# Ledger of designs, part 40: designed miniproteins, single chains, continued (3)

Each design is a single chain, and the fold is of that chain. pLDDT is the mean over its residues in the fold that is shown.

## One batch from the design tools (miniprotein)

Design m9459
Fold by ESMFold2-Fast:
Structure m9459 (fold): chain A 103 residues (1-103)
Amino acid sequence: NPEEIAAYIALAVALEYLEDALEALRNGESREVVDSQLQLAKLRLQELLERGFDEVRPVLELVEQALATEDPEEQIRLLEEAIRLLRELVGERLEEALQLAHN
């Protein structure tokens, strides 16, 4: 299913942006560098939501909260939770894509 494969790729790319943002934040990179990665993740998640993948909504809300917070410790907590949820979604979509390829 091309739509499921495209969704997996979009989720995986959004996850990479969130992981890069968390690493940048932990390494003491500028807020602008962190927020640029979060904005890229947000755009990919918004595109998925607009295409009917409502399961990304909690992740998108966490990313928006991370962009809005002035507290670096809170930003780290929000990113860790967003990454946790998105990893679960990426795993579920990969399993679905593999199952469809075998049937």
Scores: mean pLDDT 84

Design m9460
Fold by ESMFold2-Fast:
Structure m9460 (fold): chain A 97 residues (1-97)
Amino acid sequence: MELVEEALRLIKEGMKALDAGDFKKAAEYFRRAAELLRRAAEELEESDPEAAALLRAAAEAAEKAAEAAEAGDERKAALYATAAMLLIIAARIELEL
């Protein structure tokens, strides 16, 4: 769960960077979150495949948030970052946490 908590923190920091207009820093935070979410999904694949699937979807959303931030598309970056957070919350509920 430490990887998931850190990924959520990074997405929140990325959204703060977006709000400040620092698209490069936002993209960096979202990419780092995506890497942690992929690692968490791999660790859960055998024990909880449903939570693993939600975390893989969250990683994809975080990566798309990074791509949108790099393109300067604040609205799309915020949308994908929000989707990643909701998927993380869904994974935590699936894990009964």
Scores: mean pLDDT 88

Design m9461
Fold by ESMFold2-Fast:
Structure m9461 (fold): chain A 68 residues (1-68)
Amino acid sequence: SIEKVFKAHYEVVKKTDNEEAILALNEAARMLGDGKSVEEVMKTLKEKYKDNPEALKAVEEFAKLIRE
């Protein structure tokens, strides 16, 4: 559900002050809300943020929470 997505977003965003990580988490939540699969979202964001380790870490933690 979208509620589960927003809850997972909150749990990860509260642990980071990194602007790119927050932007990546916002994009992940939006893409999932638009009906994309977690796998498609992760593939897209890993490529987009490949040179940003903080963003990659944040979206990996987010994906784990969504898959639980």
Scores: mean pLDDT 83

Design m9462
Fold by ESMFold2-Fast:
Structure m9462 (fold): chain A 63 residues (1-63)
Amino acid sequence: TEEEVERILEDLERKLKATKNPSEKAALYTAAVLRVIGLALETGDWELAEESIKRIREIAKKA
């Protein structure tokens, strides 16, 4: 759901602020993407998944 996506993105941004380690940042991005894909597999909402992954990419570019 959209609410679950917002929680995933908020958790990602919070955890990114807590670390400077590139490997930890890579793991956080990977975990966020996998959580979004898992949600799409459960709900069938692949359009929401595509938009969510775009948002993750924008967070990654800014961090």
Scores: mean pLDDT 81

Design m9463
Fold by ESMFold2-Fast:
Structure m9463 (fold): chain A 74 residues (1-74)
Amino acid sequence: DRVAALEAEAAALLAEAHAAFLAGDAEGLRAALLRAAELAVEAARLRGLSEEELAAARAHAEAMAAALAARAAA
């Protein structure tokens, strides 16, 4: 199941992002969150979400990653 594999990899990256956040590693946090978002968008595409929904999800994930990285860097 490719969707399950993508979701498992995304969950592992979210755990990595959490560790980076606790360590104050803003770059590591941003990189892990963006990679997790890419996998989540791919899983959503396989589930049949529209191009507009996929674009909105990607933009939201990028904005969240930037905001969280800025907080970790502060």
Scores: mean pLDDT 80

Design m9464
Fold by ESMFold2-Fast:
Structure m9464 (fold): chain A 73 residues (1-73)
Amino acid sequence: MAVTLEEMAAASEEEQEEVLERAREELSKVVDEEVAERATELLRKALEAARAGDIEAAQRYIAEAAKLVEEAL
């Protein structure tokens, strides 16, 4: 099977998008939809930073997402 490196990277990104969609749905059950959307956007930025190798930025985005959810509870 001819799978290019680009196709593998794209497939991994699609899987991450599915995880983010599921996270948004689960969050919307416990916090307002607006908060769930903002937290999910921060998680998406964290994943993008992690893929770029910027683990510090990824951790910061995760912390901001967690704080938003905690403050909304």
Scores: mean pLDDT 72

Design m9465
Fold by ESMFold2-Fast:
Structure m9465 (fold): chain A 73 residues (1-73)
Amino acid sequence: MAREEAEKHLAKGEEALKRKDYQSAIEHYNKALELDPENYEALLNLGQAYTSLGDLEKAKEYFEKAREIRAKA
């Protein structure tokens, strides 16, 4: 199911992030968001990955999206 597939991509993204493979982490988190567009964890982890790459503009965009999800709760 889509939720189970999103969880698998989150786990793979986290493994890539631990290996400092930020490109692979971003790819897996983007797949998680395709399956679950309001996945707060994927948005936060994308922000962290882009921060580590020095792409502060993209990091800000993902952190703002995560903030919007929390503001709607």
Scores: mean pLDDT 81

Design m9466
Fold by ESMFold2-Fast:
Structure m9466 (fold): chain A 61 residues (1-61)
Amino acid sequence: SAADREALIAEIQALTERQSAAFDELAAAETDPERKEYILNLRRMVETGTEVVIESAKKKI
């Protein structure tokens, strides 16, 4: 149902926010600039992947 999709989207968004915060903490603790950049790039990739999942959940098929 639409309500079930909305609830799922909200849960995925909350999970994404927690994941982003965790990646930011890892980046803040990292002293090597290359590794810090890699962590931030992984964060962006994970966020992009989650966005695809959210958009799929909104689809009507």
Scores: mean pLDDT 78

Design m9467
Fold by ESMFold2-Fast:
Structure m9467 (fold): chain A 110 residues (1-110)
Amino acid sequence: SVADALALLDEAIARLRAADPGDLDAVLALLEELVARLRALAAASTDPEVRGLLENLAAELEDLVATAKARLAAGEVSEREAGEDLIWQATALLEAYRGTLLRLEAARAA
């Protein structure tokens, strides 16, 4: 549901804001957990628009993680820089999708 999706996003945003960018393994674990929870919520959703939004968000988070891992492997960033970039980009992405879900909820509640 939209309410379940909003609750998950609010929890994830709070956890990302509290995260230590120096603990990359913890940041990666948080994002991997979030992707799994988004996919589970999408699979349980009877609303095709909510499902699509959750699936798209999960895919975009996976792309962020893959990009961060690739940049680390190439020696382009430190673990702290990768953690900082992931926290910043993931938080911005979650806030954007949260805004979309709020607009969807408002449109359906009217």
Scores: mean pLDDT 88

Design m9468
Fold by ESMFold2-Fast:
Structure m9468 (fold): chain A 108 residues (1-108)
Amino acid sequence: NAMEELRRRKEEIEREINDALAQIYLSVAKLAVERGDIRGALHALVGAMYAKGLISKEEYEKLKAEIDRLFAEGRPEEAVDLLYQKAKEKNDEDVLEIAEEIRSRLAA
């Protein structure tokens, strides 16, 4: 059935786009860490989790807002810990690895 095939093809393309977006976000996060842009790195990591479908749109918006609030309050370590715990909860090993690197840089 042409309508069912069109729907299936759309779903396949959307998955491929989301996988590519997640990889782009992870690359952006690594570059941001290298440049010392910790806030940008955390935003990119939240984007990666959302692109992977590991967090809802509501969780994505809330997490970004909370990160921005913690940075505005001069509490970047808590922003990193917040993301680390969320990544651990969702079993996102790629985000955990980058979050651990960020945490180590802030502890130095």
Scores: mean pLDDT 86

Design m9469
Fold by ESMFold2-Fast:
Structure m9469 (fold): chain A 96 residues (1-96)
Amino acid sequence: GLELIAEYIYAEVKGEEMPLEKVIEAEGEITGLQLVPVVAELKRLARENPSMTVEEITEILRLVLEELKKKGVSALDLSDEELRELVEKAVEELKA
């Protein structure tokens, strides 16, 4: 689920150990949902914003997936600029 992906991002950014079984499960879900570029951008964002929580990362992932479904596109179809704008929009919606 999205919470597992958020926990994976948080653990990697904080340098925290995650059980190998959970890492494999998270990486499988990231690949299956075609979220590899979204996860890379969220890792960057979380490193720049160290107060960001697992709950906030989970909500950003949810908002990003909803927008991708609304547009009928995969994250893999987006340019780096479009991906950055999509994540920034999700962050602004979270702050509202």
Scores: mean pLDDT 85

Design m9470
Fold by ESMFold2-Fast:
Structure m9470 (fold): chain A 74 residues (1-74)
Amino acid sequence: NKKRAIGMIDEAIKALEAGDVESAIKNLEILIAFTEDDPELKEELQKALEAAKAGDVESAIELLKKLKEKIEKE
């Protein structure tokens, strides 16, 4: 699950950096749907999703990069 989460976060970051916000939103929504057993991870993913939906791409990327680092340390 963690390896899959990291992969999807990487895809979302790349999509946001490429200006493909719609693909990033879709990837985050799919990942959130699979994140039933970790409410903290789900909450942080939802924050990144809301930033992306608001057009705050820089904040969304920053949140996702920090979340990825946190997951990698677990």
Scores: mean pLDDT 81

Design m9471
Fold by ESMFold2-Fast:
Structure m9471 (fold): chain A 72 residues (1-72)
Amino acid sequence: KEELKKKSEEAAKIIRDYRAGKDVTHGEVGEAYRTLLKAREEGVLTPEAKEIVDEIDRMAQGGRDGAAALAA
């Protein structure tokens, strides 16, 4: 899916800009992340975009584990 691969590259840039503290809304970041997840599912994710998704997944996983520990 050529369009999805292109969109995943654009989404990776949005996430990088957000992490760099640039003016990107949380809604734009959410849409970008969803695009990256869809590209990963379809097997068209670029190596650069995969690194970003892996980092976010690791942070989300850590946050969930922390919430579970507080609930115990």
Scores: mean pLDDT 68

Design m9472
Fold by ESMFold2-Fast:
Structure m9472 (fold): chain A 69 residues (1-69)
Amino acid sequence: ALAAGNAALAAGQADAALAAYNKALAANPANVEAYTNLAAIHLNSLKDAAAALANLNKAVAAAKAAIAA
């Protein structure tokens, strides 16, 4: 899932990357890398700043939880 998302991003396949990262998050909801990569896709490929910010906020929350654990 995460590896598939990274491969799709490298190929410029934003929709495939979104699907793969969402699948990675279904398996591991604390995956900071998946949230940051989703934010990058929303901002750079989809031009959706609100969705990018929402995913960055989720990445920060996941990172804070990991540090606190």
Scores: mean pLDDT 76

Design m9473
Fold by ESMFold2-Fast:
Structure m9473 (fold): chain A 67 residues (1-67)
Amino acid sequence: RSAEAAQLFSDNAVKEIKEARENGDFEKAKEIYEKAIDTLRQAAEVGALSPEDAEAAIKRIKEAYEK
């Protein structure tokens, strides 16, 4: 449930970030990254997503954005 939804969301975010970076559009990549992290963090804060699932998804997105 929650883990699968977080995984799907992070997979899409990672793909979009990588595409933006590959095109040299670092501003767009940063926007996608920030919005994705904020969405996952907010979902965890309101209990819609477990903190553990949110943290795993956030880590994946951060790793994709950084490298």
Scores: mean pLDDT 79

Design m9474
Fold by ESMFold2-Fast:
Structure m9474 (fold): chain A 56 residues (1-56)
Amino acid sequence: EPEKKAEELLKKADEYEKQGNFREAIRYYHEALKLAPPEKRDEIIQRIEEVAAKEA
């Protein structure tokens, strides 16, 4: 199921973010965004923005 895949990708993104690997975290968040249901997309977009600010 796409939602299940999105959850796994979000966990991977969170792991990279905790490691300080913001580039990889953003990559996985974008992959999760493509598979996430509409109601979760805004949350993922916010997370991408937060991580991108740290990456800059």
Scores: mean pLDDT 79

Design m9475
Fold by ESMFold2-Fast:
Structure m9475 (fold): chain A 83 residues (1-83)
Amino acid sequence: SARERLAEAAVEAARAAAEREGIELSEEELERVREQARSLPDELVEPVLRAMERALEAIKAGASADEVNELLEAAGEEIRAQL
């Protein structure tokens, strides 16, 4: 269920970051986030999930969307490194 948790955590992080800037995310953008999570190799699921959870913690602490985006970008680098 780690992949399921990743998909949900990623969507939550994206929504929270967008809300900080007053941006409304489309359903299509959220679906793309879920698809990326489902396409990840099993080995990358855990590190990406940790990054998403860290982003959510930062949001709760008052981090800006930019700071959250940097955390999400770091997670993306993990995926690229494995490609």
Scores: mean pLDDT 73

Design m9476
Fold by ESMFold2-Fast:
Order: sequence, then structure tokens, then C-alpha cells
Structure m9476 (fold): chain A 72 residues (1-72)
Amino acid sequence: MEPSEAIKALERLKDLLEHDPEALLARWRAVQAEAAATEGLTLAVPDVSPPARERYLAALDRALEVEREAEK
């Protein structure tokens, strides 16, 4: 069974957040720059403090679980 693109993307995001949170912030800043350039939209800066990062990791784990269950 091949992991879906959604599962691969979520696993990559979790890996970046766990091992390289600055790379995750760089990706978020790139998305914000694109949104500002195309839509004139300003996105709120995500909080990457240790407790916020822990909550975000827990949310990614839940999303991965849901996607993996849907693949069964």
C-alpha cells in the first residue's frame, strides 16, 4: 500500500517541525509571501514556542492517524 500524497506531506511537516522548526518557519514565510503577493493577504505569524510546537505536533499526529485510517 503506497502512502497518499497527503500522508507524505503530513509526515514531512512533522519531521521538519521535530528536527528543523526553522525550516518549517521558512516554508510558512514563503506561503505568506505568496499569499501577500497574489491576494494582498497578511497571515498571522505562527507561534513556535516549545508549548505551541508540542500542540502542533500533537495536531499533526492526529491528522496522520486520520489519513492512515482512511487508507485502510
Scores: mean pLDDT 66

Design m9477
Fold by ESMFold2-Fast:
Structure m9477 (fold): chain A 70 residues (1-70)
Amino acid sequence: SSAEERIKKLEEEYEKLKEEARRKLEEELKKEKDPKRRELLREIEEGMLTMLDWELKREIKKIEEEAKEK
């Protein structure tokens, strides 16, 4: 498969991971009544989503570098 196809599949996998993370946050926020703890949960999730974006970019770069090496 081409590098483009590998990147597309990887983007789809990370999108699913982000969707699952957001769903879990929504479920936790429904149970949590403390405004400060709700804000902390949102900040933790934002950090996790940022890390997933970072990992995706790193993996894409790796695929692109491998494609340049043939």
Scores: mean pLDDT 83

Design m9479
Fold by ESMFold2-Fast:
Structure m9479 (fold): chain A 55 residues (1-55)
Amino acid sequence: EERQRLIERLRQLIEEMRESGRPVTVELETADEETLRLLRELLELGGRVGEFRLR
């Protein structure tokens, strides 16, 4: 499922940021509460999020 794949991708990006200490920017097409929690963690690490809306 695309949603679960997106969540896994976000987890991987968060881990990469934790290990490298380098911020990244993420673009999403859709978001739910679980995805938003991961985004908050990414933002806490200094990452950024683009707009996440259905096209």
Scores: mean pLDDT 59

Design m9480
Fold by ESMFold2-Fast:
Structure m9480 (fold): chain A 74 residues (1-74)
Amino acid sequence: MEEARELYERANELATEGLRALKEGDVERARALFEEAVRLLREALVLKAEAEGGDAEAVAAAVDREGAAVLAAI
């Protein structure tokens, strides 16, 4: 599943950029980058769950909950 892997890699890139933005004091940029990273991670994990016959709704809810907690901490 190439598509899920590409989304996962892109999410990791954005999360890394978000951490750099936080280190530079650009909280608004960091928030936007983390929001996009969480969105792509959600898509990647949902696609993987669907392909593996897992609970895609439960996976999506877990990513949404964890992502909201991370963003609230910023």
Scores: mean pLDDT 81

Design m9481
Fold by ESMFold2-Fast:
Structure m9481 (fold): chain A 87 residues (1-87)
Amino acid sequence: SLADQIRALADELKALIEEHEEDEELRKGVLARIDEIVALSEQDPAAAGVQLLHLVEELIEHAEEKGKEEFAERLREIKARLQALLA
């Protein structure tokens, strides 16, 4: 289902955040936002997908500003998969 696919992408995003984000407060906040999106996916998978896409776009900008090229590249891969899923 769309909800299952969004949850899988959210879990992959959580793993990337835990691997690449060294700021504990920022990491905690992003992980909490992902959990809220996963909860939303149970009621409205399409809205959850759009919110996850916006979060990934925000994270790409942050990673680019910090010069975290590998993190930004892996986030763009998640973005592409999410965009294909929502099309």
Scores: mean pLDDT 88

Design m9482
Fold by ESMFold2-Fast:
Structure m9482 (fold): chain A 110 residues (1-110)
Amino acid sequence: DKEEILKKIEEILEKLKPYLSDDKKLADLLKEIYDEINDPELLRLINEGILYMEELIVIEGLSEDEALEKALEKIREIIENNEPLLSSDEVYDRLIRINEKKYGVTVKTT
C-alpha cells in the first residue's frame, strides 16, 4: 500500500528532523530504524529523504519544516512514478556538496 509506506516514511522523517544536525543521535536513531525495518527499499527511501532534507537545509537554507515537506513530496513522486533510487555515486557526490557547504572546505582561490 503506497499510502501506508508514505505515512511510515513521514513519521520516521518527522522523528529524525530535530536531530539532522546531531550526527551521533541521528546515527543511533537510524540504527533503531534499521533494526525495525526489514524492507531494504523502504530504508533506501528513508535515506534519500534524509539526504534531500539535508541538501535543502544546508545548501538552499530552508527551514526544517520546509525541508520535510519538500522531501515528502519528492518521496511521493518516486513511489507514484516508480522512479529509480539514487546510485551510490550520486549519493556520494551529493554528500560531498553538503559537507563542503556545512564545513566550508571548498578551496577559496583568492
Scores: mean pLDDT 76

Design m9483
Fold by ESMFold2-Fast:
Structure m9483 (fold): chain A 69 residues (1-69)
Amino acid sequence: KGLEYISEGAEAVLRGDLKTALEYAKKGLEESKDNPEVVKYLKKGIEALERGDGKEALKYLSKAIREEQ
């Protein structure tokens, strides 16, 4: 479930929908709280989304997806 939310967040960033991306990234964080590397990258991605930095957010969401794999 965590991976699905993070993937939806990354797709939202690619569409320029940073609000929806932030909602999915937060859901991904709640579902992935037992995976410290995923949590680390999701927190950085969420911080980037809160700043409106979609490029940096996509970088960290992509890293979180790789750690879930």
Scores: mean pLDDT 83

Design m9484
Fold by ESMFold2-Fast:
Structure m9484 (fold): chain A 60 residues (1-60)
Amino acid sequence: MATYSNEEIEELIKAAEEALKEGNFVAAAILAVAAEIALSYAENPSEEIKKKLEELKKKL
């Protein structure tokens, strides 16, 4: 029974990217932290999700 799926984490990353495009850096940072926490609870996180989160963190 997984708490977070790769799709759920990807949606958080996408929301953070949208916040960055709107200029809401605080909202983007909060969403990025939420994605990182969700990733830590994922049983089998994909390499693609890990890479997307790292790319997001580079923009913060």
Scores: mean pLDDT 78

Design m9485
Fold by ESMFold2-Fast:
Structure m9485 (fold): chain A 81 residues (1-81)
Amino acid sequence: MEERKEIAVRQGRELRERAAEFGELERLARALAEAALLAGTLGDEEAEKVLRAVEEAQALARQGRLEEAIRLAEEALREAK
């Protein structure tokens, strides 16, 4: 039992140390999901603009540029609403 508790505490501490990184990834995933869903409700011209921004944000994220990816995705959502 005690050994299991020690492993759980260590794993929890490691996850907590990466919590800030998790917040950024969750924020990006949410913005990308909302943008994709919104594009499904828009006209073809407006949908194409949003989807292009989503593709660019995904490319930025793939390059490790998470802050820029999040900003682009959230801006596309604001402009389309």
Scores: mean pLDDT 71

Design m9486
Fold by ESMFold2-Fast:
Structure m9486 (fold): chain A 64 residues (1-64)
Amino acid sequence: TVETLKKLVQEVFGTEAGENDHFFEDLGGDSLGAAILISKARDQGLELKVRDLFTAKTIAALAE
């Protein structure tokens, strides 16, 4: 869900994310942070892949 992803972004990057924020451009995401985010998302029961971060680029799009 969008709310779960927003919480995980705050945990990984230490910043509050909006649902329309770009993962790499607005949140300062990098490949290492992306890997940590995916690991935490899977621990929460979300099936998230690295390619989804590069394709979607926003929190709302990732939550689909």
Scores: mean pLDDT 69

Design m9488
Fold by ESMFold2-Fast:
Structure m9488 (fold): chain A 99 residues (1-99)
Amino acid sequence: NPELQRLVALLEFYAEELAKSDDPEARRLRALAERVVARVRAGEPIVLSPEELEWLRRLAARGREASEQRRNGEGPVDGLVMLIGSTAEAILGLARLTR
């Protein structure tokens, strides 16, 4: 599945970028991203708790808002918020494709 392989590669890249941050939320998301990649590569279903799903949706929403602010030229945009949001979107995308 080319879309699955693309999202796995993208998530691996995001996990490496998150590893450069000492932010607690970025570190927690990196651990989840690495777990998701490992499961997909093993041919195992992605299992996310209801709390993880809610958290990921919230992170994705914040990332989208930050991207809108950047497109509109509104103030300084936090690149880490955008990276976190993009990582959450990739995890949610993989979970949808592996259902």
Scores: mean pLDDT 84

Design m9489
Fold by ESMFold2-Fast:
Structure m9489 (fold): chain A 71 residues (1-71)
Amino acid sequence: KEEEIEKLEKEAEKAREEAEEAKKLAEEYKKLFEETGSVEDLSKYVGYEIRAVGYEFQAELNEKKAKELKS
Protein backbone atom coordinates (compact mmCIF):
# COMPACT_ATOMS: atom_id res chain seq x y z
CA LYS A 1 0.00 0.00 0.00
CA GLU A 2 2.68 2.56 1.01
CA GLU A 3 4.87 1.55 -1.98
CA GLU A 4 1.89 2.05 -4.33
CA ILE A 5 1.22 5.50 -2.84
CA GLU A 6 4.90 6.49 -3.21
CA LYS A 7 4.94 5.28 -6.82
CA LEU A 8 1.79 7.23 -7.71
CA GLU A 9 3.12 10.37 -5.99
CA LYS A 10 6.44 10.05 -7.85
CA GLU A 11 4.64 9.57 -11.19
CA ALA A 12 2.43 12.59 -10.44
CA GLU A 13 5.50 14.69 -9.57
CA LYS A 14 7.21 13.64 -12.81
CA ALA A 15 4.06 14.54 -14.78
CA ARG A 16 3.99 17.96 -13.06
CA GLU A 17 7.62 18.51 -14.10
CA GLU A 18 6.80 17.49 -17.70
CA ALA A 19 3.81 19.88 -17.69
CA GLU A 20 5.99 22.78 -16.48
CA GLU A 21 8.61 22.02 -19.15
CA ALA A 22 5.89 21.92 -21.82
CA LYS A 23 4.56 25.29 -20.58
CA LYS A 24 8.06 26.79 -20.84
CA LEU A 25 8.44 25.48 -24.39
CA ALA A 26 4.96 26.77 -25.30
CA GLU A 27 5.91 30.24 -24.00
CA GLU A 28 9.21 30.10 -25.92
CA TYR A 29 7.49 29.16 -29.21
CA LYS A 30 4.77 31.76 -28.63
CA LYS A 31 7.51 34.42 -28.40
CA LEU A 32 9.20 33.00 -31.52
CA PHE A 33 5.89 33.12 -33.40
CA GLU A 34 5.37 36.75 -32.34
CA GLU A 35 8.87 37.57 -33.68
CA THR A 36 8.82 35.44 -36.88
CA GLY A 37 5.15 35.06 -37.86
CA SER A 38 6.00 31.43 -38.68
CA VAL A 39 3.14 28.91 -38.83
CA GLU A 40 5.67 26.24 -37.73
CA ASP A 41 6.35 28.16 -34.50
CA LEU A 42 2.60 28.62 -33.96
CA SER A 43 2.05 24.87 -34.42
CA LYS A 44 4.75 24.08 -31.83
CA TYR A 45 3.30 26.62 -29.39
CA VAL A 46 -0.19 25.04 -29.65
CA GLY A 47 1.29 21.52 -29.50
CA TYR A 48 3.15 22.23 -26.26
CA GLU A 49 0.03 23.86 -24.75
CA ILE A 50 -1.90 20.63 -25.44
CA ARG A 51 0.96 18.52 -24.04
CA ALA A 52 1.01 20.59 -20.84
CA VAL A 53 -2.74 20.01 -20.34
CA GLY A 54 -2.23 16.26 -20.87
CA TYR A 55 0.54 16.05 -18.27
CA GLU A 56 -1.49 18.14 -15.79
CA PHE A 57 -4.42 15.73 -16.19
CA GLN A 58 -2.10 12.73 -15.67
CA ALA A 59 -0.64 14.33 -12.53
CA GLU A 60 -4.09 15.10 -11.09
CA LEU A 61 -5.29 11.55 -11.78
CA ASN A 62 -2.27 10.00 -10.02
CA GLU A 63 -2.53 12.49 -7.12
CA LYS A 64 -6.22 11.56 -6.68
CA LYS A 65 -5.44 7.82 -6.71
CA ALA A 66 -2.67 8.30 -4.12
CA LYS A 67 -5.04 10.33 -1.90
CA GLU A 68 -7.74 7.63 -2.12
CA LEU A 69 -5.20 4.98 -1.05
CA LYS A 70 -4.25 7.12 1.99
CA SER A 71 -7.87 7.30 3.16
Scores: mean pLDDT 83

Design m9490
Fold by ESMFold2-Fast:
Structure m9490 (fold): chain A 93 residues (1-93)
Amino acid sequence: EVPVLSREEYNKLLDALYKVAIEVANKARELGDEETVKRIADLVKKSIEELNKAIEAGDWQKATEILLRAYEEIKRIADELGVPVPEEFEKLA
């Protein structure tokens, strides 16, 4: 049995996700890639909406799955643009 993420661990990972998303969006903006900036903004918005819904339902497993999926998508874009990814998420992959 794998223990569920604590609220503190969850908040730390969520903060790390926002930080890398901002850095990736800034790099895309620097390169004039407005479409990638929009994709990142849309991904973050959708992930936050789904995440809030899961948390309101008490579904921490679903919340973790949403968080990891959002990270995976942002990590792919970050790797392409040469943006560093937080170590906290690397430990989960």
Scores: mean pLDDT 74

Design m9492
Fold by ESMFold2-Fast:
Structure m9492 (fold): chain A 64 residues (1-64)
Amino acid sequence: DVLKKAKEAINSQPEETFGPGEVQFLLSSIDKELAEKVKKALESTGKKRFSKEEILKILEEVAK
């Protein structure tokens, strides 16, 4: 159910793009370990901003 809450947190935001630190902050209140894993995965791409779709895909990958 952590994954569902994380997806809802991202989808409820008015912004369409997020930086790794913003994603970590949003997810840390749900699961700090998941938040750190997602942040590191996003940072490893070298990109500064990510769409909701990109974040949700990475979230599903790291949650398994």
Scores: mean pLDDT 81

Design m9493
Fold by ESMFold2-Fast:
Structure m9493 (fold): chain A 70 residues (1-70)
Amino acid sequence: SSELLAEAERLIDEARRLAEEGRVEEAGKKLQEASKLIDEAKSQGADQEKLERLEKRMREVEKLIVEKAL
């Protein structure tokens, strides 16, 4: 649903901020929460374009976490 996608986006944005601050463990936890909401939204037939956009943003934050953890 749109509510699940909105919450996932909020969590991804929070994860990015935490990763930028070097708080990589907390950022990872927020991405895990966002991933669960995205999976639930997929099971409900959520908008494919919105899903792809959020998954791309999630991958960008995952890359940032890896860079900050090195």
Scores: mean pLDDT 86

Design m9494
Fold by ESMFold2-Fast:
Structure m9494 (fold): chain A 73 residues (1-73)
Amino acid sequence: MSKEELDKEVEITLLHMAGYIYYRQGDYEGAAKYYEKVLEIDPENKVALENLAEAYEKLGDEKKAAEYREKAA
């Protein structure tokens, strides 16, 4: 793996951790923001798509939740 690829993986990991922390605190808007940042780096990141769908479901945005679940499938 190149340094560029390693740097991206580290950033994705940190953004996922931030999203998870916000989700656990009940800040679903904050969680969604960090999972969206993961998708800016890796648009097909299945874990981020699934977590973002869950966050939108908690926010009551059923349409966005369904869209992200569809992308994760």
Scores: mean pLDDT 82

